# Designs tried in a protein design run: designed miniproteins, single chains. Part 31

Each design is a single chain, and the fold is of that chain. pLDDT is the mean over its residues in the fold that is shown.

## One batch from the design tools (miniprotein)

Design m1054
Fold by ESMFold2-Fast:
Structure m1054 (fold): chain A 81 residues (1-81)
Amino acid sequence: SDLLRAVLTLAGVALHEHREHGVPVEELLKAMREALRKLGFSEEEVERILEVVREALSRVDELSWAELYAWLRRELTRIVE
């Protein structure tokens, strides 16, 4: 779905900015919250998506990009679709 693709793209950008540029988790989650609201997600859906993204951000140095994206797709599909 276009919404799932948009959320995965936002999460991927956040993971990249944290891993490669050291942008703080809370700054990335704040920016993502605003983007998700503009995409039309409810506050409950926004918080569920951000919990998944927070977990992924905690694991960026532990898992490969392929493993992170596979996990994100699985978890975010349960919320978005």
Scores: mean pLDDT 87

Design m1055
Fold by ESMFold2-Fast:
Structure m1055 (fold): chain A 93 residues (1-93)
Amino acid sequence: GKEAEEKAEEAEKKAEEALKTKSGEKAKEAAEAAGKAAQAAIKDGNAEAGRKAKEAGLKASKAGYEGKDREATLKGIGAAIAGIGAAIEAGGE
């Protein structure tokens, strides 16, 4: 649905910004947005939004790693796993 797509797009934008700035704080914000997108993807049954949440979580993890922020890196990985789970539960991966 529309909410899941909007949240996934927001997560992608935040993840790209985190990668460009190599900021641990922005990476954490991107990971949180990706986690919210994954939850919305489950609620809306939107597998594509779940896949985008996974990609945003992976980018957030990379941004955290490059910014030397362990917490941001782990949160990004967690969001990516949530996105994978959301894509599977919504009926596609």
Scores: mean pLDDT 85

Design m1056
Fold by ESMFold2-Fast:
Structure m1056 (fold): chain A 62 residues (1-62)
Amino acid sequence: SILEELEKVPDEELPEKIVEISKRLNLNITMEGARALVEVLRGNKRLIAELLEREAKEKQES
């Protein structure tokens, strides 16, 4: 689960983990994009996971 992976890392590692997950999901999120996402969502790991899962599903359906 994406959420479970995010919950295992400290907040300072969230941008790097988001980039790693995005590569596996073929979303191509940049480090800057990941940092912006963490800032906008206030480091909310659940909301970040939900967004990544939604984007991945949309990409597969396209």
Scores: mean pLDDT 81

Design m1057
Fold by ESMFold2-Fast:
Structure m1057 (fold): chain A 55 residues (1-55)
Amino acid sequence: MPSPSVAELVDELLETESLEQVLVVLDWMLRENASDPALQAEVERVRAEVEAQMA
């Protein structure tokens, strides 16, 4: 895609950051974009995927 998706950004972060740090970033994105339900839904999906990787 011409612009990175939330999943693509998380994949890039995981190359240099921990899963725990990625969850912190995702939580921040949810707070900053509280008025954008479409972005919140995407972040929630990616957050669930990251949590599954931690289990």
Scores: mean pLDDT 75

Design m1058
Fold by ESMFold2-Fast:
Structure m1058 (fold): chain A 79 residues (1-79)
Amino acid sequence: DDEEEQKAVDALGKRLLEKLGLDGTQEFLAKLFEKLQSVGPDEKKKKEAIEEVLEELRELGFSEKELELVRKELEERLS
């Protein structure tokens, strides 16, 4: 459902902007994509990278509901 995925992405982006600002959000996303690309085809490493990202977001004050949406989005993009 493209609408639910877009809402999750928009909510994540808005929350990151609130917590990190524009520059911090861009740096976070760049590091995230670099980390995910660096794991290559290793499924175990991909899951580990997703969990690391979720821990960082939890530290920034994201709710468990928001983290669940992010997990689903990252799993879809890496499958």
Scores: mean pLDDT 71

Design m1059
Fold by ESMFold2-Fast:
Structure m1059 (fold): chain A 84 residues (1-84)
Amino acid sequence: GTDTVKVVPGHTIVLTNTGGPTTVQLTTDSGEVHTYKLNKGDTLVIRNDVVTLLDSDGTVIEKRVLPGLVSVTFPSSLSVKVLS
C-alpha cells in the first residue's frame, strides 16, 4: 500500500527506506510531481519547501528547494517520523 503525508509549515517529515530500492513522490500546489529514488538506508527529509536526500551514512546526496510542496506519497513499508 501507499501512505500520503501533508507538508505542514514548520513540521519536518523524515522518511527512511528500510527495504529494497523504491520511489517517493512529492506533489506541489501547482500540480508538479517530483520523484525521488531511495536505496536501502537512504533518508528523505522534508521541511517546508526544502527536500534533503541523505545516504545510509547520513551524507547529503542532494538538497533542493521545491516551492509549493503540499504532500509526499510513499510505500507504507517506509519508516516515517513527523516532527513539529
Scores: mean pLDDT 89

Design m1060
Fold by ESMFold2-Fast:
Structure m1060 (fold): chain A 68 residues (1-68)
Amino acid sequence: MVELSDEYRALYDSLSEEEQAKVDEALALANERHEKLARGEKLSPEEEAEATKAQREFLRIYARKLRE
């Protein structure tokens, strides 16, 4: 399973509820994608788009916190 590293977890506790929800969504989509690929399933274009969007938002939140 994809989980938050200790570094991301420490930042997670300092995030707003809205930012925490976005991080949770990104992790859920990453885990779903990981499980599908482990089963040899192909991701749909929609699933890839949603996972990519969530991942970009996650990275943006994290990058902002690291720059503070």
Scores: mean pLDDT 75

Design m1061
Fold by ESMFold2-Fast:
Structure m1061 (fold): chain A 70 residues (1-70)
Amino acid sequence: KKEELEKKMAEIGRIIYDLKQGKITPKEAVERLAEILGIEVTEEMLNMSYEELQKFAAEVGKKLAEEIKK
C-alpha cells in the first residue's frame, strides 16, 4: 500500500536526521536501513563511510519515491 511506502520513506528520513544529530552511529544507521529494506546487513554496508551511507540512504529514498508514484 502507498501508506507503507510513505512510512518507509519517513523512517529513512529519521535515520538520516538521527545520524546527522549524532544520536546513532553509522553502524546503527546501516542496520536500520537494512531492516526497512528487508535485507541482511552485508560486510560492504558495514564498511561504508559516513558519506557513502548518506548517499546509499538517498538512493533508497529515491527508489521508494518512484514506487509511491505507481
Scores: mean pLDDT 73

Design m1062
Fold by ESMFold2-Fast:
Structure m1062 (fold): chain A 97 residues (1-97)
Amino acid sequence: SLVDEFLEWVAEKIRKEYPDLPPVEALEALAEEYEKEGKELLARIYRLLAEALRLQARGVEAERNNDEETLARLTAELEEIIREIERLVEEIKEKKK
């Protein structure tokens, strides 16, 4: 539930900043922009956020189809992506100090 709330918040924020693009495409475009600026860690974070939104959408479809095995797998993959994002954010904080 907290992961879903976080991803919904991310999608809403990106929708406001990039209204002409779907949130996934907007996150990928932002990642490319950060990469061009030499901000590789931020670029990786935004690519992972795009992948998280894709997994969330597939998870909703799996739940609708009562595919518990696929839903469990996608949920586990999503949790691993969130942990990776947390690690990258911490690395950025350490490099700024």
Scores: mean pLDDT 83

Design m1063
Fold by ESMFold2-Fast:
Structure m1063 (fold): chain A 75 residues (1-75)
Amino acid sequence: VELSEEERQLAEEAAREQFEELIKGKKPEEKREILKQYEEALEQYLAAHPDASERDRALMEEYLRYLKKLVEEEE
């Protein structure tokens, strides 16, 4: 059920590059709103796909965790 080191690195790099570009130049409030939208989308997706594999769920959680870190570090 745990992500491999390779999967974690790919998720981290994807989240960093994609989300960093998305929040670049945004005000802190806008960054928080974007993060909230991603959190809600993830929650809705998991609710709609209760049979999602444990691996897919872990990957999405890891992705979201990195998005939160990027928002917190951008000050």
Scores: mean pLDDT 71

Design m1064
Fold by ESMFold2-Fast:
Structure m1064 (fold): chain A 60 residues (1-60)
Amino acid sequence: SNEEIGKAAREAAELALKGEVEKAIEIARNQLGFEVPKQSGEELAKLIEKKALEKILAAS
């Protein structure tokens, strides 16, 4: 659901910002269903949030 996508994206973004980059990428793959390249925590968090929003909008 859109609520579950939003929760997973927030969790992944928070992990990326904490430096837990590999865990953030794992949530993106397993829970959000998209691949993201390894990058800085701030850039990774922004990319995950952007892709999650695009997925929500595509489902609407």
Scores: mean pLDDT 80

Design m1065
Fold by ESMFold2-Fast:
Structure m1065 (fold): chain A 108 residues (1-108)
Amino acid sequence: MEELVEAARAGDVEAALKVLRLTSEGKITPEQGALAARVLAERGHPEAASLVMEAYLNGNLTKEQAREIARLAAERGHPEGYQALGSILRDEGKREEADAAFARAQAL
């Protein structure tokens, strides 16, 4: 466990993917899951946003953590980042902002 989190912190994409999956299972802290997801987004991994949404929907990431990581994925040009951001904004009742995020996903 600790070795896996340390590898993720060092930028190991495979370790980060495993940490984020363990977050969705509730076996790891939300902070460790957020760290792993940030590494995936910064390295440009296309599944970062979808895995973040899975962890968020399972209650293992906060809305703020999920939104920040979805934004990072979107800034790296991944349409899934904008889709995830739109879903979170819609759940917050921010319909106009959600519609804008979904439109950006379609444009990418």
Scores: mean pLDDT 75

Design m1066
Fold by ESMFold2-Fast:
Structure m1066 (fold): chain A 83 residues (1-83)
Amino acid sequence: NMLSKKLNALVDVGFLTVKQKDELLAALDAGATQDELVSLLTSLTGISAEDARKILLADSVEESVKIAVDLDVEDALKLIKKA
C-alpha cells in the first residue's frame, strides 16, 4: 500500500528508524485512524502534527520524502545559526 511505501522510503533517507516504521505499521494494521497515525508520528519524531499530516497524506512517496528531508535540513540550519 502507499503508506507502507512512504514509511520504507522515510527509513531509507534516515528520517525514521526501522523501529519507528514498525510501530507505525503495527498501528495501521490494528486499525489506527489517520489522526492516531499523525499523533504517533509526531510522538516518535518530535515534528509538528501539521508536518506529520503532510508527510502521511502526501500524494506520492516522493512528496512525502521531500517534506521530511526539507524539515531535517531546516532543523540542521537552525543548529548552525545558533553556533
Scores: mean pLDDT 79

Design m1067
Fold by ESMFold2-Fast:
Structure m1067 (fold): chain A 91 residues (1-91)
Amino acid sequence: SAAERIAEAVRRLARIAGEELGISEEEVEKGAALSAEALLEAAKDPELGEKTVAVLEEEAADPSVPEEMRRLLAETARAVQELVDEVKAKL
């Protein structure tokens, strides 16, 4: 599901960032869960969801961001867009 793909991509992003910042695995998992929840909530509002997708796509296109992180940001953007489209389809 899109929600599972968001959770997985965000967890991997949090692990990469956590390794660079020296954050514990427990704090990384907690941060990832909170971030995934925030993205799921944003997707319920089409306007906020579309703005969230645009930000993620802009970050995924930034060549200064490591390739693995760009790939995960792009996957997160696709999954959030899928949820936004599902919300819009129910209008």
Scores: mean pLDDT 85

Design m1068
Fold by ESMFold2-Fast:
Structure m1068 (fold): chain A 68 residues (1-68)
Amino acid sequence: MLSKEEEDAVKRLAIEYLEEKQPTENISGEELLEALLEYARKRGDEKAAELIEKERRHLEEQKKKEAE
């Protein structure tokens, strides 16, 4: 789970990504996080990339528990 400051950073990155890429209606949360991770790395935003990796890991763990 991200803090408010971390969420704001990821949200800002997501807005910039959405403005440039015009995402498809079929993009999942996992696909969005993967796209944002690449986007952050291309921009050199190491902090945002770390936050996205953390959220992606959390989402994977949550899905694993839901499957049980």
Scores: mean pLDDT 70

Design m1069
Fold by ESMFold2-Fast:
Structure m1069 (fold): chain A 85 residues (1-85)
Amino acid sequence: MTHTYEVTVTIKNTGDTPVTVDLVKRDAETGEVLEVLARVTIAAGEEKTLKVTLTFEDGSKEEYRLVVVDPSGKIEITDLKAVEL
């Protein structure tokens, strides 16, 4: 059976300059970027909430990971929720 999840990620820029971040789906074994799910620019001190949908088959292991690509080191994940649809 196919399972669908709504994943809500809240991210904050703790730095003094705008940062553009990518939310990507990476293969868990190879680390290869499979898909760019969202690209957002977060202003200094701003917090943004992103919603993405993930699907996987029943009995499958974690075949991929969600990764926030942050070149600045100033982005914090303040909340992460997953709800099965």
Scores: mean pLDDT 75

Design m1070
Fold by ESMFold2-Fast:
Structure m1070 (fold): chain A 74 residues (1-74)
Amino acid sequence: SMMERREELIRAIAEKYSKTPEQQELVYLLSLVTFSEDRDLVIKALQQLKKMGAHPEMIDILMKRNKIKPEEIG
């Protein structure tokens, strides 16, 4: 499906442009939040970014862009 091809592309981009496994995961999660049309997947990606210590201002911007409320990510 088009969603599956998008997820594969996101993973390939993360692998290509990241030097460490942690950076690869960060780029993958950021790309999901930016390009995924699956709201539940975006929420889970934001939760994981927050758990990984992503900057609070970045999380706030990404939530607003995806119309996700703070209570939805916990």
Scores: mean pLDDT 78

Design m1071
Fold by ESMFold2-Fast:
Structure m1071 (fold): chain A 100 residues (1-100)
Amino acid sequence: MKKIELELESSVEELDAEKIYEAAVEAMEKGDELEIRLTLRFPEKVSLEEAEEAAKKAAASIETAARNAGARFGKDVEIETEIEVTEEEAIVRVRVKPVF
C-alpha cells in the first residue's frame, strides 16, 4: 500500500475542503493511506486558545471529508489527528487509512 501525501497552506477561512475530498477519494480508489498536512497561518498573532479552536475546526473538516470519501466507496476509515499550535500558526496532520 502506497502513501498519498497532501500538503496545504491556508488562512483559517480559506480551507479547500474539495481538494481534501478529492485526495481522499483518490486514496480510497487506490487503497492507499492518505496523510494531510495543513498549515494554518494567522494574519495577526492570536491566543493559543484561538489557535487550538481554529486547528480543531480545520481537523474536523478534514476528518469529515475523509469519512465522506470512505462512505462513497462503502468503506470505513481509521483517522489519526495531530495538532501543533503557536500564536502565529497551527499545523494539523491527519492520517487516513481505509478499513477492509
Scores: mean pLDDT 77

Design m1072
Fold by ESMFold2-Fast:
Structure m1072 (fold): chain A 76 residues (1-76)
Amino acid sequence: MEEVEKLLEEIKRIDKEIEEAQKNGDYTRVAELYRKKAELYEKLAEILDEKNPSLAQGYRELAEYYRKKAEEYEKM
């Protein structure tokens, strides 16, 4: 439980950092932050895989989504 809470809190911090980086036009930083966000969603999926497979699958889909977002910003 505490590990899940810590990961979700870290994601919230990253969301704020993404907002700041986007406002500053720092697309390299945005890409880095989206990759980190994807990694955190992957960790959430691993933790929840046995207990809640449906939620775990949702987090894997979010991880893939943010991984693709990172790639988009890296190409800009």
Scores: mean pLDDT 85

Design m1073
Fold by ESMFold2-Fast:
Structure m1073 (fold): chain A 77 residues (1-77)
Amino acid sequence: MSQEVAELLERKAEEEKDPDVSEALRLLSTLARNSTSDRSAQAVLDSEPEVVERAKKGDISGMVGIIIRLIGIEIDD
């Protein structure tokens, strides 16, 4: 779910030593929580299990991939 990705991003932001990167991760976390409905988030999770697996492992590229897909769905719909 987008809230799980948001929680992972917030955790990474807290652990990040670079304040600019930390701020960027917090902004991405906010977008993940607020930019897409739970229905759209579930659809993304169901269609892209490999990206979800990478995000759960703390891979930032996987997290960004999920967020981009969620934002894309919101913009298109």
Scores: mean pLDDT 59

Design m1074
Fold by ESMFold2-Fast:
Structure m1074 (fold): chain A 60 residues (1-60)
Amino acid sequence: GAMAERAARRAQADAAVDENIETLLKDGVITEEEVPEWRERMRKAVDNGLATVDELRAAA
């Protein structure tokens, strides 16, 4: 149903955010202490249509 599709999209967005965060950590762009704030910002950007899951995956 529609709820399952929304849950799947959210899971994909969360996975893309986590992949991007991992890359930023490996590149030394952010610290582990900044991870929760950056995760929240990226999730909000996706939720508000300022970024797409594909853009986050391309950046990771």
Scores: mean pLDDT 74

Design m1075
Fold by ESMFold2-Fast:
Structure m1075 (fold): chain A 75 residues (1-75)
Amino acid sequence: DVEKWLEEAKRLYEQILPRVREGLALAEKDGYAKLTDEQIEALARNASADTVIARGEREGKVEEGQKAADELLKE
């Protein structure tokens, strides 16, 4: 069920996004360049996609995991 895998991918994105924002704010204080909101969101989407793909491989649902990741990353 690709819909369930996409739901999980979106849930992971929602959990990852604030953590990425916090980490990058700390990096900025340490002298790293500030990223845009679009770049931060892209990092969170990629991390969520990678997680869903890895779960799909682990559970023998490679196609469902990849499809959900592709839909999450689609623009």
Scores: mean pLDDT 80

Design m1076
Fold by ESMFold2-Fast:
Order: structure tokens, then C-alpha cells, then sequence
Structure m1076 (fold): chain A 107 residues (1-107)
């Protein structure tokens, strides 16, 4: 399989601080179907998303965020085959999602 660049980015998904284990599992299953993830990759993504949700929840509690629009969101993507996780406010995550989609189109 020929890869054009080592900096290939693939957006996988985003979850809020209130995401349940069931919602994470559903999103991971959807990503596995869409991107053809191996069982090992699927398990890594699931663990990364769980950790990201926990960090987002901790941030929300620390900042006293109660408004749904201000709730932290975890963004998950692949960069050069490695799982990356970023946590930010809903507004920051929305901007980052758009940026990652544009990077995926170029890569």
C-alpha cells in the first residue's frame, strides 16, 4: 500500500465530558467500520477516548462549567498512524474539528 505522506491525518471523532461508556463504544465501532481499524487499533482508540473524557470531566469540574455549550470536548484523530487526543472547550473543539477536517482533505 503506497502512502503519499508520513503526516497523514485522519479525524476519528469527538466526545463530550458527559459521554457514557456506551456512547464511546458506539463511536469507536462507527470509526472502526469507516476507517477499517484492526481490533488492536479499535481498543487503543477506545482507551484513548475514555481517558480523554475523564480529562474533559476533570477540566469541567475545575472550571465550574455547567453550561452545555462550555463543556469540554475531547477530539480524537490519527496522525501518522498514531492516536492523538486533544481536550478543550466546546468552542475550541469545534474550531479544531474544522481544522482537522481540512488537514485530512490535504493529506
Amino acid sequence: MKKPKESEIKFLGAVGAGATDEEIDELVDEMAREYGLTPEQRERVRKAMREAVDKARELAEKLGLTDPADQPVAVVYLKDGKIQVEVGTAAEAGRRLRELYELEKKA
Scores: mean pLDDT 69

Design m1077
Fold by ESMFold2-Fast:
Structure m1077 (fold): chain A 92 residues (1-92)
Amino acid sequence: PEYRLVSVAAGTPLSDLRAEALALGATSAVLITPTEAIVLVGGPHVETLLQGAPEGARVRRLEGEPGPAEAEVVPASATTPASGILHLVREA
């Protein structure tokens, strides 16, 4: 698998980031900010990507995506709460 990082500005629609990750061939994608980790593409590498989140970060998942059962659901209409890094994995 290929690991990629993409810088993300605050206010970016989460649905746009998910579409971008899928266009890049991502099978797993998590947006990591200083306070949150948001699963945008649920897949086999999500747990590994979540290990990159800061200690104490809140874990959330985009509605319709699989993720940790304890993760709060974020609606597709939501935007990025702070500048962050999109972590994604592509299968080789």
Scores: mean pLDDT 81

Design m1078
Fold by ESMFold2-Fast:
Structure m1078 (fold): chain A 73 residues (1-73)
Amino acid sequence: SMPSQEEIDLALARMIGTIMAKLGDPEEAAETAKKLYEKGYSEEALMEMVEAIESRGELESAEAARKAVEEML
């Protein structure tokens, strides 16, 4: 069975979150969250990105991304 667009977006957001955690750059994490929102990513997908960053211990980047998501909603 093919995954839905929502399932694809959630998986991509998780991968992007992993990359953002590796970079450890809060400004880049916030800007990336904004770009994904502009591309039509759901709140659920954006929060998957935040969770992926937070679960890897990059708390400042996770907080910056979370704040960017909250300010856009």
Scores: mean pLDDT 86

Design m1079
Fold by ESMFold2-Fast:
Structure m1079 (fold): chain A 110 residues (1-110)
Amino acid sequence: SGEEALNEFIRALREGDAERAKQAVKRIKDGYERGETPLEYLERAALYVALEVLFPHEGSKPAIEALKADKELFPNFDERALRQIALDYVTGKLTPEEAARRAAELLFGV
């Protein structure tokens, strides 16, 4: 399910497991493209990436750098824009839904 794939993605990011993070987010994206997974899960995955860019954890850095390098999966990995979206979210300038949508539009072009 989209929820299972999102939970796996978050865990893989926090553990710095780049390969598992890529596989999990690809599963969310492929599911969305097939109409099997709601866009909300892709949006939430994008917001978690933006939050890791704003508040980097030592353990998650290898996974974030690998995602940034994957131009097929993430054609537009703009760290400055992601950091700004996450900042606007944590300061209350954007709702969770608005922040997640903007992050997904930026990362996945959706």
Scores: mean pLDDT 88

Design m1080
Fold by ESMFold2-Fast:
Parts: C-alpha cells; structure tokens; sequence
Structure m1080 (fold): chain A 97 residues (1-97)
C-alpha cells in the first residue's frame, strides 16, 4: 500500500533523526486532510491518539514502542525506497512554513 509506505517513511525518518517529532506532527496533520494519504495515519489515530489526546504524544509513544521492539525497529530501518519519501515529506514541511 502506498499509504503504508508514507507511514513507514515517517517512522524511519524519526528513527534516523532525519525528521523531528515536530516535523512529523506537521506532516501527519497535512496528510490527514488529504483522502489519498489518510489510510497511512489510521493506526496512529485509532490506537495512539485516543490514549494520548495529542498527535505529538501519539508519535512519541509509537516511536518509543518501535524502539523497544528490535524486530519492528529493524523492519522499519531495512525498508527500501523510503529515503526519497522522507525528502518529499521534509519539502512539504518547508512549504507549510
């Protein structure tokens, strides 16, 4: 799924320090408004957001859980073709300024 690749790109960017939590929060808010990308963010909205009440806190909680799971962390870090998506997302953040 294309939407799933955007979600993995956000997570990989956060894990590698290429995206800050603040940048990732802006990206998720932007993508949430576009139906084409909305499915990418569903796990964050359905699981983490109801518990935390904050998109930033939801991303921080998800990132913590991935860092605590070696298999999940390695899966995200080993995913190919995400660096180009991370650069696209960073460009979107810059345009939202």
Amino acid sequence: SKSYRYFLAILKGLLEGKLSVEEATKIVEYLSKNPKYRPAILPLKEVYYPITGSLKKALEALLRDIKADPEARQYVLSAEGLDEIIEELKKIVKELE
Scores: mean pLDDT 75

Design m1081
Fold by ESMFold2-Fast:
Structure m1081 (fold): chain A 95 residues (1-95)
Amino acid sequence: MRFLKITIELTGSRDDAYKTMKNIIDVINSTPGFTVASVGIRNGDNNHHTITILVYVSDDLTDEQLEQLKNNIKDIALSTFGDNAVVGFTEIDVK
């Protein structure tokens, strides 16, 4: 099974962090071949928020489709948080 782990670190308002999380989940679930498997948000001190999303990735997916999803997710985080957003991706293959 293929998974994409998305880690998003945000500094800003809690409301904006939750809206960003929801928008990212909606984009993932609306994109064919991707499904959110789990989601979590941790609210820390100094308006720091960490979002972790685990995404199931279809085996039929192209590398171009995966890169397009990654770019869409980055664009969503950066549109609200700019330099206060750090987005990381880890590809996981479970045999």
Scores: mean pLDDT 85

Design m1082
Fold by ESMFold2-Fast:
Structure m1082 (fold): chain A 91 residues (1-91)
Amino acid sequence: MEIVIDDDMVESAQEMLATIEPKKKEIEAAETLPELDPAAVEEAIAQLREAGRDELAERAEELAKAKDAKGLLLLTGEELEREAKKIVEKA
């Protein structure tokens, strides 16, 4: 049986999806992004691995090594979008 998702989770996921696309376009249009703190990036990658998101953690490591702040922000945005879409589809 699929996991039963409550209305609050669906509403939060829908709001997240509604904000992700504008945010993604905003990041793509930005000429300059603030420099990412390497320690914060490593901590985020460690948290992704702890959550079992090995594929995403590996991609984040590659972007961090390349110092691609824009790519790293877009990658995290796409992951949140996928997670939110899964919640909406299961409801």
Scores: mean pLDDT 63

Design m1083
Fold by ESMFold2-Fast:
Structure m1083 (fold): chain A 70 residues (1-70)
Amino acid sequence: SIDEINKKNLEDFLKKAKELIKKSKNPEELGKEIIETIESALPKLSPENQKLAEKAIEEIKKITKEVVEK
């Protein structure tokens, strides 16, 4: 189903985003850019996909904070 595909794509996106943030010379800036991109898309998404996107934003915030605070 489309919902299963969207969930898998989001999981793959999160894995790649986390790796990019960990390897970035500017993890805080990269994290902010990723979050802003997701936030700009939120109003265009279904309620179910908005919840998944909000969870993705929280996970990006968490990994960015962990990398910056080390």
Scores: mean pLDDT 76

Design m1084
Fold by ESMFold2-Fast:
Structure m1084 (fold): chain A 70 residues (1-70)
Amino acid sequence: MLSAEELLERFIELLNRISEVAEKKDDVKALLEAKEKFEEGLELYEKDPNDIKGLEEMIKEAEELLKELE
């Protein structure tokens, strides 16, 4: 089981990957979605750093966005 900090790092890595792929494809919509998810994830972590389940759900959504983009 990953710690909340490790989950946050994984989430940020996924969003960076989405941003890279979206930029190469000139997909402004995906770039905006990645930015919005980043802000949501940081707010979640700041309010409750122990919300493992919330972070896992955000990671799943980011992975789905990356799959749709690729």
Scores: mean pLDDT 78

Design m1085
Fold by ESMFold2-Fast:
Structure m1085 (fold): chain A 67 residues (1-67)
Amino acid sequence: STQALADLIAAGKAGDPVAAAESARRLMEQPPHLSPEAVAYLADLPTETRPAPSAPGAFGQAVLDLL
């Protein structure tokens, strides 16, 4: 699912290997139909206008809100 992909990206940015492994497992069960360009766009999305102290959580939430 696209949510599992978003969680994987968020976990990677936060440096959480347990969450990353769990999200990767879900991704293998339900592969997303997102293009590589869409994934790159989400990863490069600027967060400078959002609360910086919670950047990893804010990024994850923003991606989930887009899905």
Scores: mean pLDDT 56

Design m1086
Fold by ESMFold2-Fast:
Structure m1086 (fold): chain A 85 residues (1-85)
Amino acid sequence: TDDDRITGVVRNMVIRSIRQGNDDQTIIDSGYRSFRIGQITVRYNPDGADRIYDQAQQRYSTMSPSDQQRVDNIVRIARQRYIQD
């Protein structure tokens, strides 16, 4: 549950960064910070995290398959770096 909420917050940040024109590597390199922000958001503002999760799911579902694949790849790599630290 909390891991899903954290992933939702991170997914929202990744989608925003893609829409702002950032490349995959730049977004991945920010991934550790994004997971830290997600953890803090879930801990101190769980209702806010749930709203962000819903927004991320809505935005993700309207993306092209190639953009969805980019989001999934970035989140996966960022999560691996966060877990290793």
Scores: mean pLDDT 84

Design m1087
Fold by ESMFold2-Fast:
Structure m1087 (fold): chain A 108 residues (1-108)
Amino acid sequence: YEFPEKYLDFLKRLVGNTWAELAKKLGLTSENPTVGEFILAFMKAADKNGDGEISLEEFIELMKEVTEGKISDEEVEGLFNAIDKDKDGKITLEELLDYLYEIHYVPE
């Protein structure tokens, strides 16, 4: 899978200047949350049925909420497909961790 240039640029902008805002919206109280703390909070916010997996619908709802509607459904679906490595229509904790490590995401 190869990211579209437009999509990659959007993700870099979102990650770079919204990390602290995203962490706060997810209820993280740490000034410097770890990747693990971020992922746990993200999973809790998105996983409404408690199955340990995030559906496309749950992911779209969360992304629209934290970006205040600035992200399109197509951009969210593209991000979901990038994270969903096994293409089963679900995101696991492991897939989300792999994605964040691939993009070298570092909290500010």
Scores: mean pLDDT 61

Design m1088
Fold by ESMFold2-Fast:
Structure m1088 (fold): chain A 76 residues (1-76)
Amino acid sequence: KTLRVDLPPEVAASLTPEEREQLAKAIANAAKERGYTAIEVPEDLPEEFRAALQKAADEAGIEVRVLTREEWEKRR
């Protein structure tokens, strides 16, 4: 089962490094607590946020899947 992170790219880009790390950890922990095995994010999410989320997910034992815009829209 997969958690979809639907965060606007401009919001993700406006986060400080600390806010980014905190949000990434909160998302990864929420996924783990609810029994998700993977987190899906769109490829247009800022690289810095994707990196923070990947790190937090690795610590939580959760897979991160980066979806193309086409795949992201198709799953809506």
Scores: mean pLDDT 79

